Designed miniproteins, single chains, continued (5). Designs and how they scored, part 87

Each design is a single chain, and the fold is of that chain. pLDDT is the mean over its residues in the fold that is shown.

## One batch from the design tools (miniprotein)

Design m19017
Fold by ESMFold2-Fast:
Structure m19017 (fold): chain A 100 residues (1-100)
Amino acid sequence: MEKEELHKHALEQLEEEEKLIEELKKKHPEYKKFYEMLLEAVKRMKKLIEEGHSPEEVLEAYLREVLGAPEAAELSRAGDSLGATALAEAAFAKLLAELK
């Protein structure tokens, strides 16, 4: 796959995740701090891709750990936004550690 396509796809996925987090933050204002931390992690992922880190590696790890985890979707549907956020935070923490 072309590097430009992977770069664009990775950024699009992170943008959609930002929108989801913003919606969860609106629905669950009591967890604003966690959603703000998650949004900062997404911004950092986007910046790492822009700085030349492998977009396919960042995107694959993100999709596997967050979007590919059925537990995160189930927690979100059950209204356990804190549980879903904690899982996403753990995934982003792993990505940040691996890309350092």
Scores: mean pLDDT 61

Design m19018
Fold by ESMFold2-Fast:
Structure m19018 (fold): chain A 82 residues (1-82)
Amino acid sequence: MDKKLYEKLKKLAEKITGDKKVADEIAENVMKYGKENNLSEKKMLELTETWAKAEKKRRDEGLSVSQDVGRRLLEVADSIKL
């Protein structure tokens, strides 16, 4: 586990979502998925940004952002062809 990479992902997600808890959840799940799928740092940053933007949009539309995190990660990962 790369603590420095985790902090980069967390900061990026927090900057986009404005929510520390959502940012932590995104960063943790991207780190786990990236490790399991041997993703590059660039791909993990791309996944984090795409997911964070999607969660911000859902929140702005009044939708819950805390449900189905694992499913949402897989949908985002598939959309950017990891």
Scores: mean pLDDT 75

Design m19019
Fold by ESMFold2-Fast:
Structure m19019 (fold): chain A 81 residues (1-81)
Amino acid sequence: MNKALAEYYLDKLDDVIKTIPTLEPKAQIEAMDVLVEAAKLDPSLIPKVIKALEEMQKSKSEEVQKAAKEKLKELKELEEK
């Protein structure tokens, strides 16, 4: 991936991440699934998605916290490959 294109996606991803905590728990979990899928398709996004999932672990919703923990473990395993 071109560095300039990667920087552009990281900037847009930051805006999306800021929006996720304002959504309902179900929508937050769906957004996390999309971020994990994006990281699987483009490993250069893994560090940014990990930061997003770490932030989601601070959620007051138990189901969102649990989903974030599970997705974070999945991405760490993917990063080792």
Scores: mean pLDDT 72

Design m19020
Fold by ESMFold2-Fast:
Structure m19020 (fold): chain A 85 residues (1-85)
Amino acid sequence: NETLKTIKKILEELLKLIEKNKDKPEEEQKEILLKKIEEYLKKYKDNENIQSALEVVKEKIETNSVEEVKEFLQNEIEILDILLE
């Protein structure tokens, strides 16, 4: 499923951004993550399933700590790996 593969790649990119920016203040880390999510929401505006998945991730970034977001992303990637194989 191309849509699930695309979602997984976006989530993996967000994990890399968390690692790259780990020494920054939490609010700045969240701004970086939200900017990346908004870029992908704009890129995939016509894909309802990608939009829905990324809106869930956006809400998690807005309402949780960066550490909780990292754990959420890791768990979602593991679920997507099972669904893809």
Scores: mean pLDDT 88

Design m19021
Fold by ESMFold2-Fast:
Structure m19021 (fold): chain A 62 residues (1-62)
Amino acid sequence: SDIEKYKEEAEKRGKELAALAKEQTGVDLKITVEILSDTTLKVTRTVGDETLTTNVDVTERL
């Protein structure tokens, strides 16, 4: 399945977004990506003590 490729791309984009957030807002943003299924990624965003988790369905890209 292509889910592993989507995870790698999401991780790369997450690092880029974290760098931009630091530059533009001064906020230390950490983004992590986990595979939940062949079609779903779990994206976790952490800012200080705050954590937001979002599930991303990759089937729309197919």
Scores: mean pLDDT 78

Design m19022
Fold by ESMFold2-Fast:
Structure m19022 (fold): chain A 99 residues (1-99)
Amino acid sequence: SSSLEEEKELVKEMIRRALRRRDEPELEERLLRLIEEDRSEEAERLAEEHLGREMEEALEAMRPEAEERAEELKDAPEEEKRKAMRELLRRTLELAAEL
């Protein structure tokens, strides 16, 4: 199944969209690399650090869903937790790009 590669590409596309108005090619490269390595939590922290208010507002808006998913998946296999993290990050970045 190519679903993991497809999920990573969707997150990468949202990173490119969130950074489209910013001339920060080194940040974009670092974020894309973290996604390729399935390090979504580190990518979220890096994005939060560098994208500022828009990312903070997007994270706050997504917090109820993120907390609900974390509770639902607390005893789930690590692969399901990683999949949920990729989906949440994709949606958070999509929202940040629209702010």
Scores: mean pLDDT 83

Design m19023
Fold by ESMFold2-Fast:
Structure m19023 (fold): chain A 97 residues (1-97)
Amino acid sequence: LPPANPNSTWEDLAKFLEPKALELEKQIQETLAKTPKKDQYITQVKLTYEAQMELLDLAISASNPEIQAELKETKAKFEADYPLALARAEEAAKAAE
């Protein structure tokens, strides 16, 4: 991981994260291509959550204190929303069968 930069802007952070975001998107697409359509609802939610958490942790480690505070709040929100997103995906999977 790169060292923390106290003078990082949101644009610098976005540019820094872009290659990792593209790698994760490719991994998600490759996994979904191998996943049966009925299972894609749950698999997509799980993989998206894992990718978001990885990007947020990387972003927090590379940002200044102001940006870190906002990213930590975003991370807490994603952690809180994840069980609800999974439950909705499970219901969608059952309805699709």
Scores: mean pLDDT 78

Design m19024
Fold by ESMFold2-Fast:
Structure m19024 (fold): chain A 57 residues (1-57)
Amino acid sequence: PTYNLDEIKEQFQALAPEAKVEVKLEDGDLVVTIEGEITDKDAFAALAVEVGVSQLS
C-alpha cells in the first residue's frame, strides 16, 4: 500500500496537539512515535488500527 505520511502525521497531531508526532516507514511498516500528552486516547488508538500502524510508541 501507498501511504501519505504527511496526512497521517496531521491526523495524529490533531488528536495530540501539544505532543510531538513523528511518522515514518520502516521496511514497509508504518511507525508512529508520540512525545507528550494524547488528548483523545480512544480516537488515537482507533486511528492507529484504521491506518495500519505497526509500531506505536
Scores: mean pLDDT 76

Design m19025
Fold by ESMFold2-Fast:
Structure m19025 (fold): chain A 72 residues (1-72)
Amino acid sequence: MTKEEIIEILRQDVDQLLSTYPLSPAQQEELRKLLAETEEKIRKAKSDEEILEIVAELSRRVQAILEEALKE
C-alpha cells in the first residue's frame, strides 16, 4: 500500500465520521485539521513503522473528539 492510498483511506474514514455523527462546527474543524496534519506526517514518514504510529495517534485523537461530542 502506498502513502497516497493510506491517505485516501483516512480521508474516506473521516468523511464517514463527519456524515455519521452530529458534530459541532468546532469538532468538524478539529477533525479536518487532524486529517491534514496526519496527511503531512505520513508524506514525511521514512518507514511503514512510522506510518503505523502516525495512524495510531490519529485514531487516539479522533476517539477523544468523539468522546467529547457525546458529552456535549
Scores: mean pLDDT 81

Design m19026
Fold by ESMFold2-Fast:
Structure m19026 (fold): chain A 74 residues (1-74)
Amino acid sequence: KKAEEFLKIVDEEVARLHRGEITPEEALARVLEKNDLTPEQVELLRQYFAAVEAGDIATAAAYRKKLVELLEKE
């Protein structure tokens, strides 16, 4: 499924972010290198990585859900 492949890539970058290996901006750039995203998906992903860095689990979950909904909308 498109959402499953995308989330796997996102989760790999989240793991690196949690280990302090990359910044949220670098995580976003790495996902964009592997995926062509719409401007709306890019903005949601940026907000998601920022929420992950902040430790705001509820906000991160909300953005993740909205990203999945956009991927399923095709």
Scores: mean pLDDT 79

Design m19027
Fold by ESMFold2-Fast:
Structure m19027 (fold): chain A 83 residues (1-83)
Amino acid sequence: MSPLQQLTIDLFNQVKTLSPEIAKKIEEELKRALELLEAGEEDFEKLAKEGKIDGWLGHMLKKILEEEGREAAIELIRELLSL
């Protein structure tokens, strides 16, 4: 697992501990992001600017896509949703 993937997992686990309500909202965004990734959607920074996903999630997914590729982004989201 990459440092960027581990950081994303650690941040999500902290949110789940500190605010289960916010974690639930992030889970819905992760499900949406997974659907967009599997559907072959383009630039996540553009999608975040268009309001299709939240800006922080779009930024993290863009970083993972640029550094690790689409399959890594998909697998990370699946792992986050399994927590």
Scores: mean pLDDT 74

Design m19028
Fold by ESMFold2-Fast:
Structure m19028 (fold): chain A 60 residues (1-60)
Amino acid sequence: SRDELIASLTPRERAVLNVLQADPTASFETIGRGLGISPQTVSYHVRSLREKGLFEGLPR
């Protein structure tokens, strides 16, 4: 289930998902700055979340 998948996420993956749910228009640079990680790291987590079916599309 979706809730079971969310419960299995790492703390960093959950943090990225939470930011995207709060502001789906946020850029990778904005998310990375807020979480203290690179935009490339945000990109990898967003790709992982999309593969798991937890997020559709890209932040803008």
Scores: mean pLDDT 76

Design m19029
Fold by ESMFold2-Fast:
Structure m19029 (fold): chain A 72 residues (1-72)
Amino acid sequence: SVNDFQDTVRDVMGRVDSMTDDQGSQAVRQLRDQGLQVIRQQPDQRDQVQRMLSDVVRRVRDRVRRQRRQRS
């Protein structure tokens, strides 16, 4: 459901700061797969799910990239 997807998004966002690049990639893949399942079950929620997915993907990617630059 959308609520379950939102819970997963919050959980991932809460752990973004501690994620490695590989963990971030895996989390994004998991969220994308879950989002697709939600859209199939609730097509009217497609726009909301896509917005949430885009936001979390961007934040995970930005965090991992910044962490790499600071480590260098």
Scores: mean pLDDT 76

Design m19030
Fold by ESMFold2-Fast:
Structure m19030 (fold): chain A 68 residues (1-68)
Amino acid sequence: GAVESAASELKDLAKSSSNAEDKGLLLATAASLENLTPEQAKEALLQLASSVSNADIRSVLKSLASKL
């Protein structure tokens, strides 16, 4: 589903990230998404977007949230 697709995308973003803090946040959020409703996942993605330092990752997170 949409939440599982978002979790997969976060894991892929984490693999390509050179920032250890962003990588950790992406992986932790991806793990939590599997237990969330689409509405809760949207809020989690928007909160994550405010916490990551990389602007490209932030844009992807906002896009994923808009699809939930």
Scores: mean pLDDT 84

Design m19031
Fold by ESMFold2-Fast:
Structure m19031 (fold): chain A 86 residues (1-86)
Amino acid sequence: MEELDVGTFEAGGATVRVTAVREGDRIVVRYTTSAGVTLRTDYEDGVVVGTETVGADGPYRQDARGTDASGPAGTVGAAIARLEAL
């Protein structure tokens, strides 16, 4: 599996590291905050199909169907397109 380091961004007063990986038919984007909380977002055909938060007080999963890519949309979108082309 190829993992891309998409970058490090400032959001809501925290530093967020963003990585993306292709897992079969899905692109998985992980947002890890400086506080150690990780938000996982699963994409299928460019659409968000699942979101999960891990770290703060346990794992939380919420459906985010129809939600656009979070973070800096242009950079995350380019990473998703690149992984889908592989």
Scores: mean pLDDT 60

Design m19032
Fold by ESMFold2-Fast:
Structure m19032 (fold): chain A 81 residues (1-81)
Amino acid sequence: SLLEKAIEAVRSLPFGADIEKLIETLGEEEVEQLLKLFPNVTREDLPAALILLDEGYSVEEINKLSRLELSMRAVEIERKR
């Protein structure tokens, strides 16, 4: 599935990888499809959203987070890896 492919891509990227690295790995079309699932997430924050998804957050839970909460939780998850 697209979500499984996205999680695999994020797992393969280095700590703190940005949206440009995600696009290189997944492709532009796949990134645009993922952004449709995360309407409250900015393009720049999509890598953080996928890190939370990999940790077990639902799409609905991620869409309810503020930009600051999303960023802080993603950093905490990556630091524990």
Scores: mean pLDDT 83

Design m19033
Fold by ESMFold2-Fast:
Structure m19033 (fold): chain A 59 residues (1-59)
Amino acid sequence: MEYLEKAAELAKKKEYAEAGFYVVEALKAGVSESKVREALRKAGVGNPDGVVDSAKESL
């Protein structure tokens, strides 16, 4: 999922607001929260749960 790759890259750069936008798009596309968290973790993001929680608050 291209949204998850972009979100992970931005989160690694600490661009959490922009990363959150792509996480919201992935969730809207039907990707589960667990899959989003695992994709961010595989990409080396230190706090995948925090990124997902921020995106959900913005939804």
Scores: mean pLDDT 75

Design m19034
Fold by ESMFold2-Fast:
Structure m19034 (fold): chain A 68 residues (1-68)
Amino acid sequence: GGGTLPSSIIDSQIAAGVTELALFITSVEQAEAFIKEYPQVKKVVLQGSAVTPEVVDAFKKAGIEVIN
């Protein structure tokens, strides 16, 4: 099952001022790509057992609060 919203829904939520999103991110590269795409996001809820310290650190280095 997917823990990440479709990109069109994410874009709609960002346009509506949503700054907290639930995400399924499994790599640092995915985290960095998300941060570049959605710089308005201030908080992420990381889902799944594949969350590594490196992924958490990537979000924190960008100034984003992480819940996992």
Scores: mean pLDDT 70

Design m19035
Fold by ESMFold2-Fast:
Structure m19035 (fold): chain A 84 residues (1-84)
Amino acid sequence: MKKWKVTLLGTDGGPQTIVIEVLEEKGNEVKGVIVDASPGSPLQSLIGKEVEMEIEPLSNGFASLTLRVEGRPEIRGLAFIEEL
């Protein structure tokens, strides 16, 4: 089972981390389920929800990210992505 750790940079309250179980990977488009999030993060409310990510790779694990969850505003910004 493939998991990615995604650290969202430049968020209020500092960096926020989610762990995604990857279901589909198609080029720069990834679909998964959020299985974990940083303690105290608003993103903890998204655990168990499906996520769609559009990833534009930059360098050294950094990427420009668009994150979509149904019923939530899009999150766009810089992220650090690690395959677990």
Scores: mean pLDDT 78

Design m19036
Fold by ESMFold2-Fast:
Formats: structure tokens, C-alpha cells, sequence
Structure m19036 (fold): chain A 86 residues (1-86)
């Protein structure tokens, strides 16, 4: 259906931005911007678990470059809890 086709397109776009967020994990601002856009596209496609998991993956990679970043640590904990609640 048209609706299913649009959901698939959003998921594919989410996958692309997620990959770009991981590739840019040394640039916190760029990576988090790409992560946020990717999570939104997964959410719009109906993949809430994929949205939270993609965010968790990017935040985990960011912590390898920025291990003492409390904001990133707190966001990772929040997304981990949201995934456990699904």
C-alpha cells in the first residue's frame, strides 16, 4: 500500500542517517543531529524500538570519544530504560 511504501522509505532514510551518525561519532554536534533525525524517521515509520535502539547505538559510540560527557551518559541511560519498557 501507499502508506506501507512511505513507512519503508522513512525507515531506509533513517538507516542512512543512522549510519552517517555512527561515521561522525567523533563530531558530537554533527553525530547527535544525525541521530535525532534518524530516530525521528524510525518513529514516523512506526519502528519505536528501532528509534530508541539507533539512538542508544550512536550515544554508545559518542561515549567512546567523549567518555566523561554526562549529558550523553544521561541520554543513553534514558534510551536504555525506554527500550526495557517496550
Amino acid sequence: SVIESERDEMRERGDLLHKQALENSSDKQKSTSLMTSSMLLYGLSGDIEGAFQSGKDVLSELLKHYPDDKSTQDQLETLTKKLEEL
Scores: mean pLDDT 87

Design m19037
Fold by ESMFold2-Fast:
Order: sequence, then structure tokens, then C-alpha cells
Structure m19037 (fold): chain A 90 residues (1-90)
Amino acid sequence: SSEAEEQLRELIRRAKEALREDIEKDPSALPHFESLLEGNDDDFIRFALLDPGLAAELMETLSRIAESLGMEKTAEAFRELARYLRELAE
């Protein structure tokens, strides 16, 4: 739906913004998130709408990695995105 697409677009935009800010503080974290930062938002949205459960698992994994690296803003943004994806999977 257009509503779900718009909300996913906003959530991934916010997650990438938080991620860029945290990586500026610690560039050694970049290899863990490079594919997400270089990825196209439209490609992610298409994937998330096709398999929201798998997309949620991926976001949960990225949140745990960010948390282990002390990237609290990034971890929270990925948790919020994962929560929305789990709601879409239901």
C-alpha cells in the first residue's frame, strides 16, 4: 500500500541518517553497514513489502550490531524499523 511504502521510506531514511552520524564518530564501524548505506531505498522498500518478516530479522540483526558498537541512535532507529516490519508481516 502507498501508506506502508511512505512509512518504510521515512523509517529507512531516519535509520540511514542516524547511521551516517554514528559512522562519522567511529569510521571503523562502516564495514558492518556498507551494503545498507550504498543500497537504494526503493530496492529495500520492494524487498520489505515482499518479505516483511525477513526484512524485520535483518533490521533486528543490524540493531544488535549497532548496539554492540555503542551506536545507540542507530540501534534505536533499526529497532523502530523492525517493529513496523513485524506489524506488516502480521
Scores: mean pLDDT 86

Design m19038
Fold by ESMFold2-Fast:
Structure m19038 (fold): chain A 95 residues (1-95)
Amino acid sequence: DAIKHAEEAYKYAELAKNSKSGKDAAKYALKAGDYAHKAAEAGGDPEIVHRAGEYATQAAIYAAKKSKTPEEASRAMAAAVQAMGSALEGGAEPG
């Protein structure tokens, strides 16, 4: 299941990268973050869990670059950081 969740995180990261609007990119970045969190919860291979977190982080970076407002960029980054923290067991806040 962790592999499947990591694959979904990658798909949403790709959608965020290819989005033409900050709004759509932020939506996909949030989805990538959600799937990275699910990969961590599934207790899979740490390398796969870490990779899912990296995809979520990448998606948030694309969302930030495409966002027209600091608020949109901040929301996308916060969600990705939370998901990545969960994947690394570093200190993600329980959602």
Scores: mean pLDDT 72

Design m19039
Fold by ESMFold2-Fast:
Structure m19039 (fold): chain A 106 residues (1-106)
Amino acid sequence: VLDLPGAERLRLGIEHYRKGVELLKQGKYEEAIKHFREAAFLLGLFSPDLAAEVYINLAEAYYKLGKKEEAKRWVDIAKRMVDATKNSPRYEELKKKVEEVEKKIE
């Protein structure tokens, strides 16, 4: 489903993101990844700061699963998206978060 109304797309994207964070805290990394991938799809065209947050959590979830190469790929994607958020009040927070995940993978 690629044609959801913008408001519905944002709402569903945020819901998937929140569910992913909950599952990540529970150690359910594969389920968290599925929700984060849905959130990335729904939010990626909406807001760079929301997309960056989702990509950072995807990198962390893959790292927790021992999927080091997938985690590195999502760190690279997250870094590019964080660079797009320089005007966001969350820029420094998101930059720090992506750097912390990158250091864990090294």
Scores: mean pLDDT 83

Design m19040
Fold by ESMFold2-Fast:
Structure m19040 (fold): chain A 88 residues (1-88)
Amino acid sequence: SELEKGILEGLLLLVLGVLRLVAKEEDKELVEEFEKEVLKAIEYARKGDVEKAKEELKKAKEIAEKLPSVSSLAETALKLLEEYIKLV
C-alpha cells in the first residue's frame, strides 16, 4: 500500500540521518556514497524500475561492507530498502 511505502521510506530516511550523525569523520565519504546509492534505489523504485533499484541496492550493500563501525545501522537501512522495493 501507499501508506506502507511511505512509512518504510520515512524510516529509511530516519536511519540514514542517524547514520550520518554517528559516523566517524574518516567514514564520511563512504557514508555519503552509501546514502547516494540508497536514494538512487528509492528513486528507481518510485519510477517502477525494480531492476535498477536492485542494482543500486547491490552497490549500497558493497559499500556497507566497508563500514564495519556502523554496520548495524547500514544493515537496517538495507533491510528497509529491500522491503520498500518489494512493495513496488
Scores: mean pLDDT 87

Design m19041
Fold by ESMFold2-Fast:
Structure m19041 (fold): chain A 91 residues (1-91)
Amino acid sequence: MDKVTVKARNLSPEDLHASKVELSWVDADGRVRSAVSDADVTLKAGEESEVTVDVPSSLGLKVGDPVGLLATGADGKTASASGVVTSVEPL
């Protein structure tokens, strides 16, 4: 497991307090990968936020990799964000 931090802009017109996040990216083999993590982060409308996700280290995310993020609140509302990996730390 790696602790992956991403800096992502909330593309939704509303603030969202996320209880879960799904990170998605294209791996070195051209396959779409995803990882889902519990979260406790507020994504402000149109602003960049840092989000940390636990990702299997075998999936090989690197600093600078482009990622998509889907955040889900406890009420089932969702927000889409786009960003980049800023940190990868082994767990």
Scores: mean pLDDT 79

Design m19042
Fold by ESMFold2-Fast:
Parts: structure tokens; C-alpha cells; sequence
Structure m19042 (fold): chain A 84 residues (1-84)
């Protein structure tokens, strides 16, 4: 668990230092993450719910034509959380 969270943090730090995230994309991603939190409150596994929310955020990022580095980072984080 702790090792996975450390790796997730490192991916996020690298992404945020190299790419500007448009405010519109950030708002849409936040909406998907809030949906994941609601699913956790309904009794779903927290890591699975977060992974599913991030996978939906990837779809939103792809539709908005976001930088490939952002898309790749989100996919890596979702996979790590799903396998944890």
C-alpha cells in the first residue's frame, strides 16, 4: 500500500512539473474523482473505485486532446491502484 502511494505521488509530481493542466480538464477530472468517492460511500473497494474514476478521467482527457504525458500518467496510476 505505502509503496504504491509513494509511486503514485512521484508520477503526479513529475506530471505537474512537466505539463500545464487546463482548468477545464482539471474540473472534469475532479468530477470523476468525486463520483469515485460516492461509490466508496456506497460500499465499494476504495482502490477499485479510485482506479475506475481515474480510467474515466483518462477517457475525458483523450476526448479533450490532452497532452499524452497526462494521459499516460493517469493510466499508470489507475493500473497501480487496481493491482494494489
Amino acid sequence: MEAVLKEVREILDEMSSSVKIPSKLSALMSGQLLRGVARVNEGEDPLKARADALEESVKVAEKLGADQRVIDALRRIAELLRKA
Scores: mean pLDDT 66

Design m19043
Fold by ESMFold2-Fast:
Structure m19043 (fold): chain A 74 residues (1-74)
Amino acid sequence: NREAVEKELKAKGLKPSGKTLPFDYSVPEGKRAVHFLQVLERAFPDLPQERADLLLKLFAKYPEMAEFLAQYAE
């Protein structure tokens, strides 16, 4: 649920960057979390660990929202 995810991100004081990051949905399900972190690492090398952990937690719950979650990495 996008509204629930937006509420959690806003509660943490996060705002969307407006950046669109490519996510490869053809990656096998068991490797999608690693792929998501690699996409974030390549785009945002200075991403704080606490924010990476929050986004990974939300990605695990809502993997269909990977591109939306990546908006909050900057």
Scores: mean pLDDT 75

Design m19044
Fold by ESMFold2-Fast:
Structure m19044 (fold): chain A 85 residues (1-85)
Amino acid sequence: MEELLKKIDELIEEMKTASRQERIELLYEIGDILVEMQKLIKTSDEQLKLTERMGKLNDTVVSAKDQELENLVLQIMLRVMDTEM
């Protein structure tokens, strides 16, 4: 769990300096990691940590003012929520 959280934090930081195409690729990678983490969650504290990373991802994308990237983040969040159920 902690290693996956660190990986997400690193990928989100990479997005800040990445090209648009690289951001799309990073979003898919982050999305896959978030879905995998949701399957591994056993405690409310772990759920909170995952939710905090999803919020950080959304904030990073919203600041870019790119509707296509915002739609991709929404799709990722929906995939994570579907995994929780």
Scores: mean pLDDT 78

Design m19045
Fold by ESMFold2-Fast:
Structure m19045 (fold): chain A 79 residues (1-79)
Amino acid sequence: DETALRILNAMKELLEEQNKDIISVTVSELAERTGLSKGNVSKTLRALQERAAVSSRTIDGVTYYIATRNALDAALESL
């Protein structure tokens, strides 16, 4: 799936930019980075969460999707 690949690569780029092995991102941030609609990003992130490639947390009314380098690499290899 090209949409899932674009989102996973955007999350991996964020790991590199932040010099981290774990990131937290919003649907809005990924939509801006990928050029995808918020609806498409949200649906794809839910599918990735069902496959344990990402998790989610709500902090102060904002939902963040959380991914580790290992989980992103495994998800990219399975696409």
Scores: mean pLDDT 83

Design m19046
Fold by ESMFold2-Fast:
Structure m19046 (fold): chain A 56 residues (1-56)
Amino acid sequence: SASEIRRLEEEIERLRQETAARVAALDAAGDIKSATLTLFLSIARISELYLEIKRL
């Protein structure tokens, strides 16, 4: 449904914004390994949400 697609798109945008902020904070703290891991875990979650949209 259109409303479910919109909800998932909004969740993807929220996750992108939260991930960018967290990665920036970890990078500023010199925690490159955690920043990289956070980025890849976020990519995996966003990919799952895109697959959910494609099922609708």
Scores: mean pLDDT 87

Design m19047
Fold by ESMFold2-Fast:
Structure m19047 (fold): chain A 90 residues (1-90)
Amino acid sequence: SAREARIEALRAEMLAKAAAGDLEGALAAVEEMIELEPDNAELWALRGQIYYALGDYEKAIEDLRKAAELSEGERREELEEAARRLEEEA
């Protein structure tokens, strides 16, 4: 589908930008992916990881909590724990 093709293109762009050290470019790509799939917990978790790499711990915590809200079981627990650890480090 056109939506699926766009998401794959954005994922490739995000990975290429991250590999080049362009974290702002990687952030822009993942933000577009979230607009296409706002209920995809892993995209919120991925944006949280990029914010962490950028040193924006407050936004990283917010995104990890959002990812946890959209997740269930073990993955929810992992994301809640990750957010809690960042809160302690910030």
Scores: mean pLDDT 87

Design m19048
Fold by ESMFold2-Fast:
Structure m19048 (fold): chain A 89 residues (1-89)
Amino acid sequence: MIEPEVTEAERLADEAFEAIQKALENGDIDYLKEAISYIKKLVEMGRKEEAKLLADYAIFAAEYVKNTHPERKEEVDELIKEIEKIKKS
């Protein structure tokens, strides 16, 4: 259990947070998919606490995108389901 893993996890957390903010700003689901990818890597690294907080923020952003782009509801609902699975892991 080496400290360099902590630094990489912090970078992934920052990337996830920025992707979530861009999803809120632009309404693009691609940023939500990027955020989910980073959050999954955090879980794999054992950073479940940070991953859970980012997952909650990603769900908030996904709900916002769904409300502003109802035509993407089905795709966004699948992303929310994916995030919920991460929170339970």
Scores: mean pLDDT 81

Design m19049
Fold by ESMFold2-Fast:
Structure m19049 (fold): chain A 100 residues (1-100)
Amino acid sequence: MTLEEKWREARREILRETAEKIFQVLEKHDVSERVKELFEKLREMIDNDAPVVELERALGDLIGELVEEYPEDSPFYKEIKKILKEANERLQKAREELLA
C-alpha cells in the first residue's frame, strides 16, 4: 500500500468513527428535518463505501448546518465540538505517523 493509500484509509476510518459519534449525539436530540436529511445522507454514503473526499464534503455540510441552526453555548453543540476536536487530533497524529 502506498503512503497516499494509507493516508486515504486513515482519513476514511477517522471520518467513519467521527460520523458514528455525531450520529449518536443527533439520535439523542430532536433535530430539524434538514439536519436529519444531511445525517441520513452521510450514513448512506458511508454504508455504500463512497470516496473519502465525498464523505468529508458531506460531513462538512452536516457540521455547517448544525453551526447555522444551533448556538455555540448549547450542550448539543459542545458535544459535537468535542468530537470534532478529537477527530482533528487523530488526523494530525495519523499524518505525523505516516511521515515519520
Scores: mean pLDDT 81

Design m19050
Fold by ESMFold2-Fast:
Structure m19050 (fold): chain A 77 residues (1-77)
Amino acid sequence: SPKKEEILQKIFEILDKMTKIAKEVYPEYSEQIEKQTEQLKKWLEEQSKTKSIEELENILKQMEDTLKEDEALKKKL
């Protein structure tokens, strides 16, 4: 589904932003953070095969909220 692929792409964009923040906060863990991000992207691709559009939109919303929290945390450091 084109809509499903669009949502997955938005999730990946948010995940990349979260990864960038994490690497800025914990540069000594950059390699581990990148590896975890790659593993999570693969897991999300597998989940997208069985999850509905509504379920993927819920994941996107949760990740958007998490990104806002990560950005707020970065400002305090």
Scores: mean pLDDT 83

Design m19051
Fold by ESMFold2-Fast:
Structure m19051 (fold): chain A 113 residues (1-113)
Amino acid sequence: MEELIERAERAVRRAEEALARAREAAERGDNAAANRAVAEVFRAAAEVFRALAEYLEQQNAPVTRVIGYRLRAIGYEIDAELALRRAERGEPPDLAAAEAALAEAREALEELR
């Protein structure tokens, strides 16, 4: 059980590092690198919600809460794939969406601490 929370905490740190790289790449006009880093933020957010869903399931939490977290993880995996498509096309990164994903992942983790 503690290992699932630790996995979520590591995923949050990975998302923070990826967001910093995304901002740096965006500032220098490297849209491809920025979008790849944004995709990493979304994948890390998905990992947080998957780990927390498994933790809640082991705690016999309400099934609606577990399913909600699993669906959110799937949503972030889709967001990551969309960011990679933006990278291929050289489109500007959605830094606001990446920041919102990290904030939501942090909030979900804090609710369990």
Scores: mean pLDDT 88

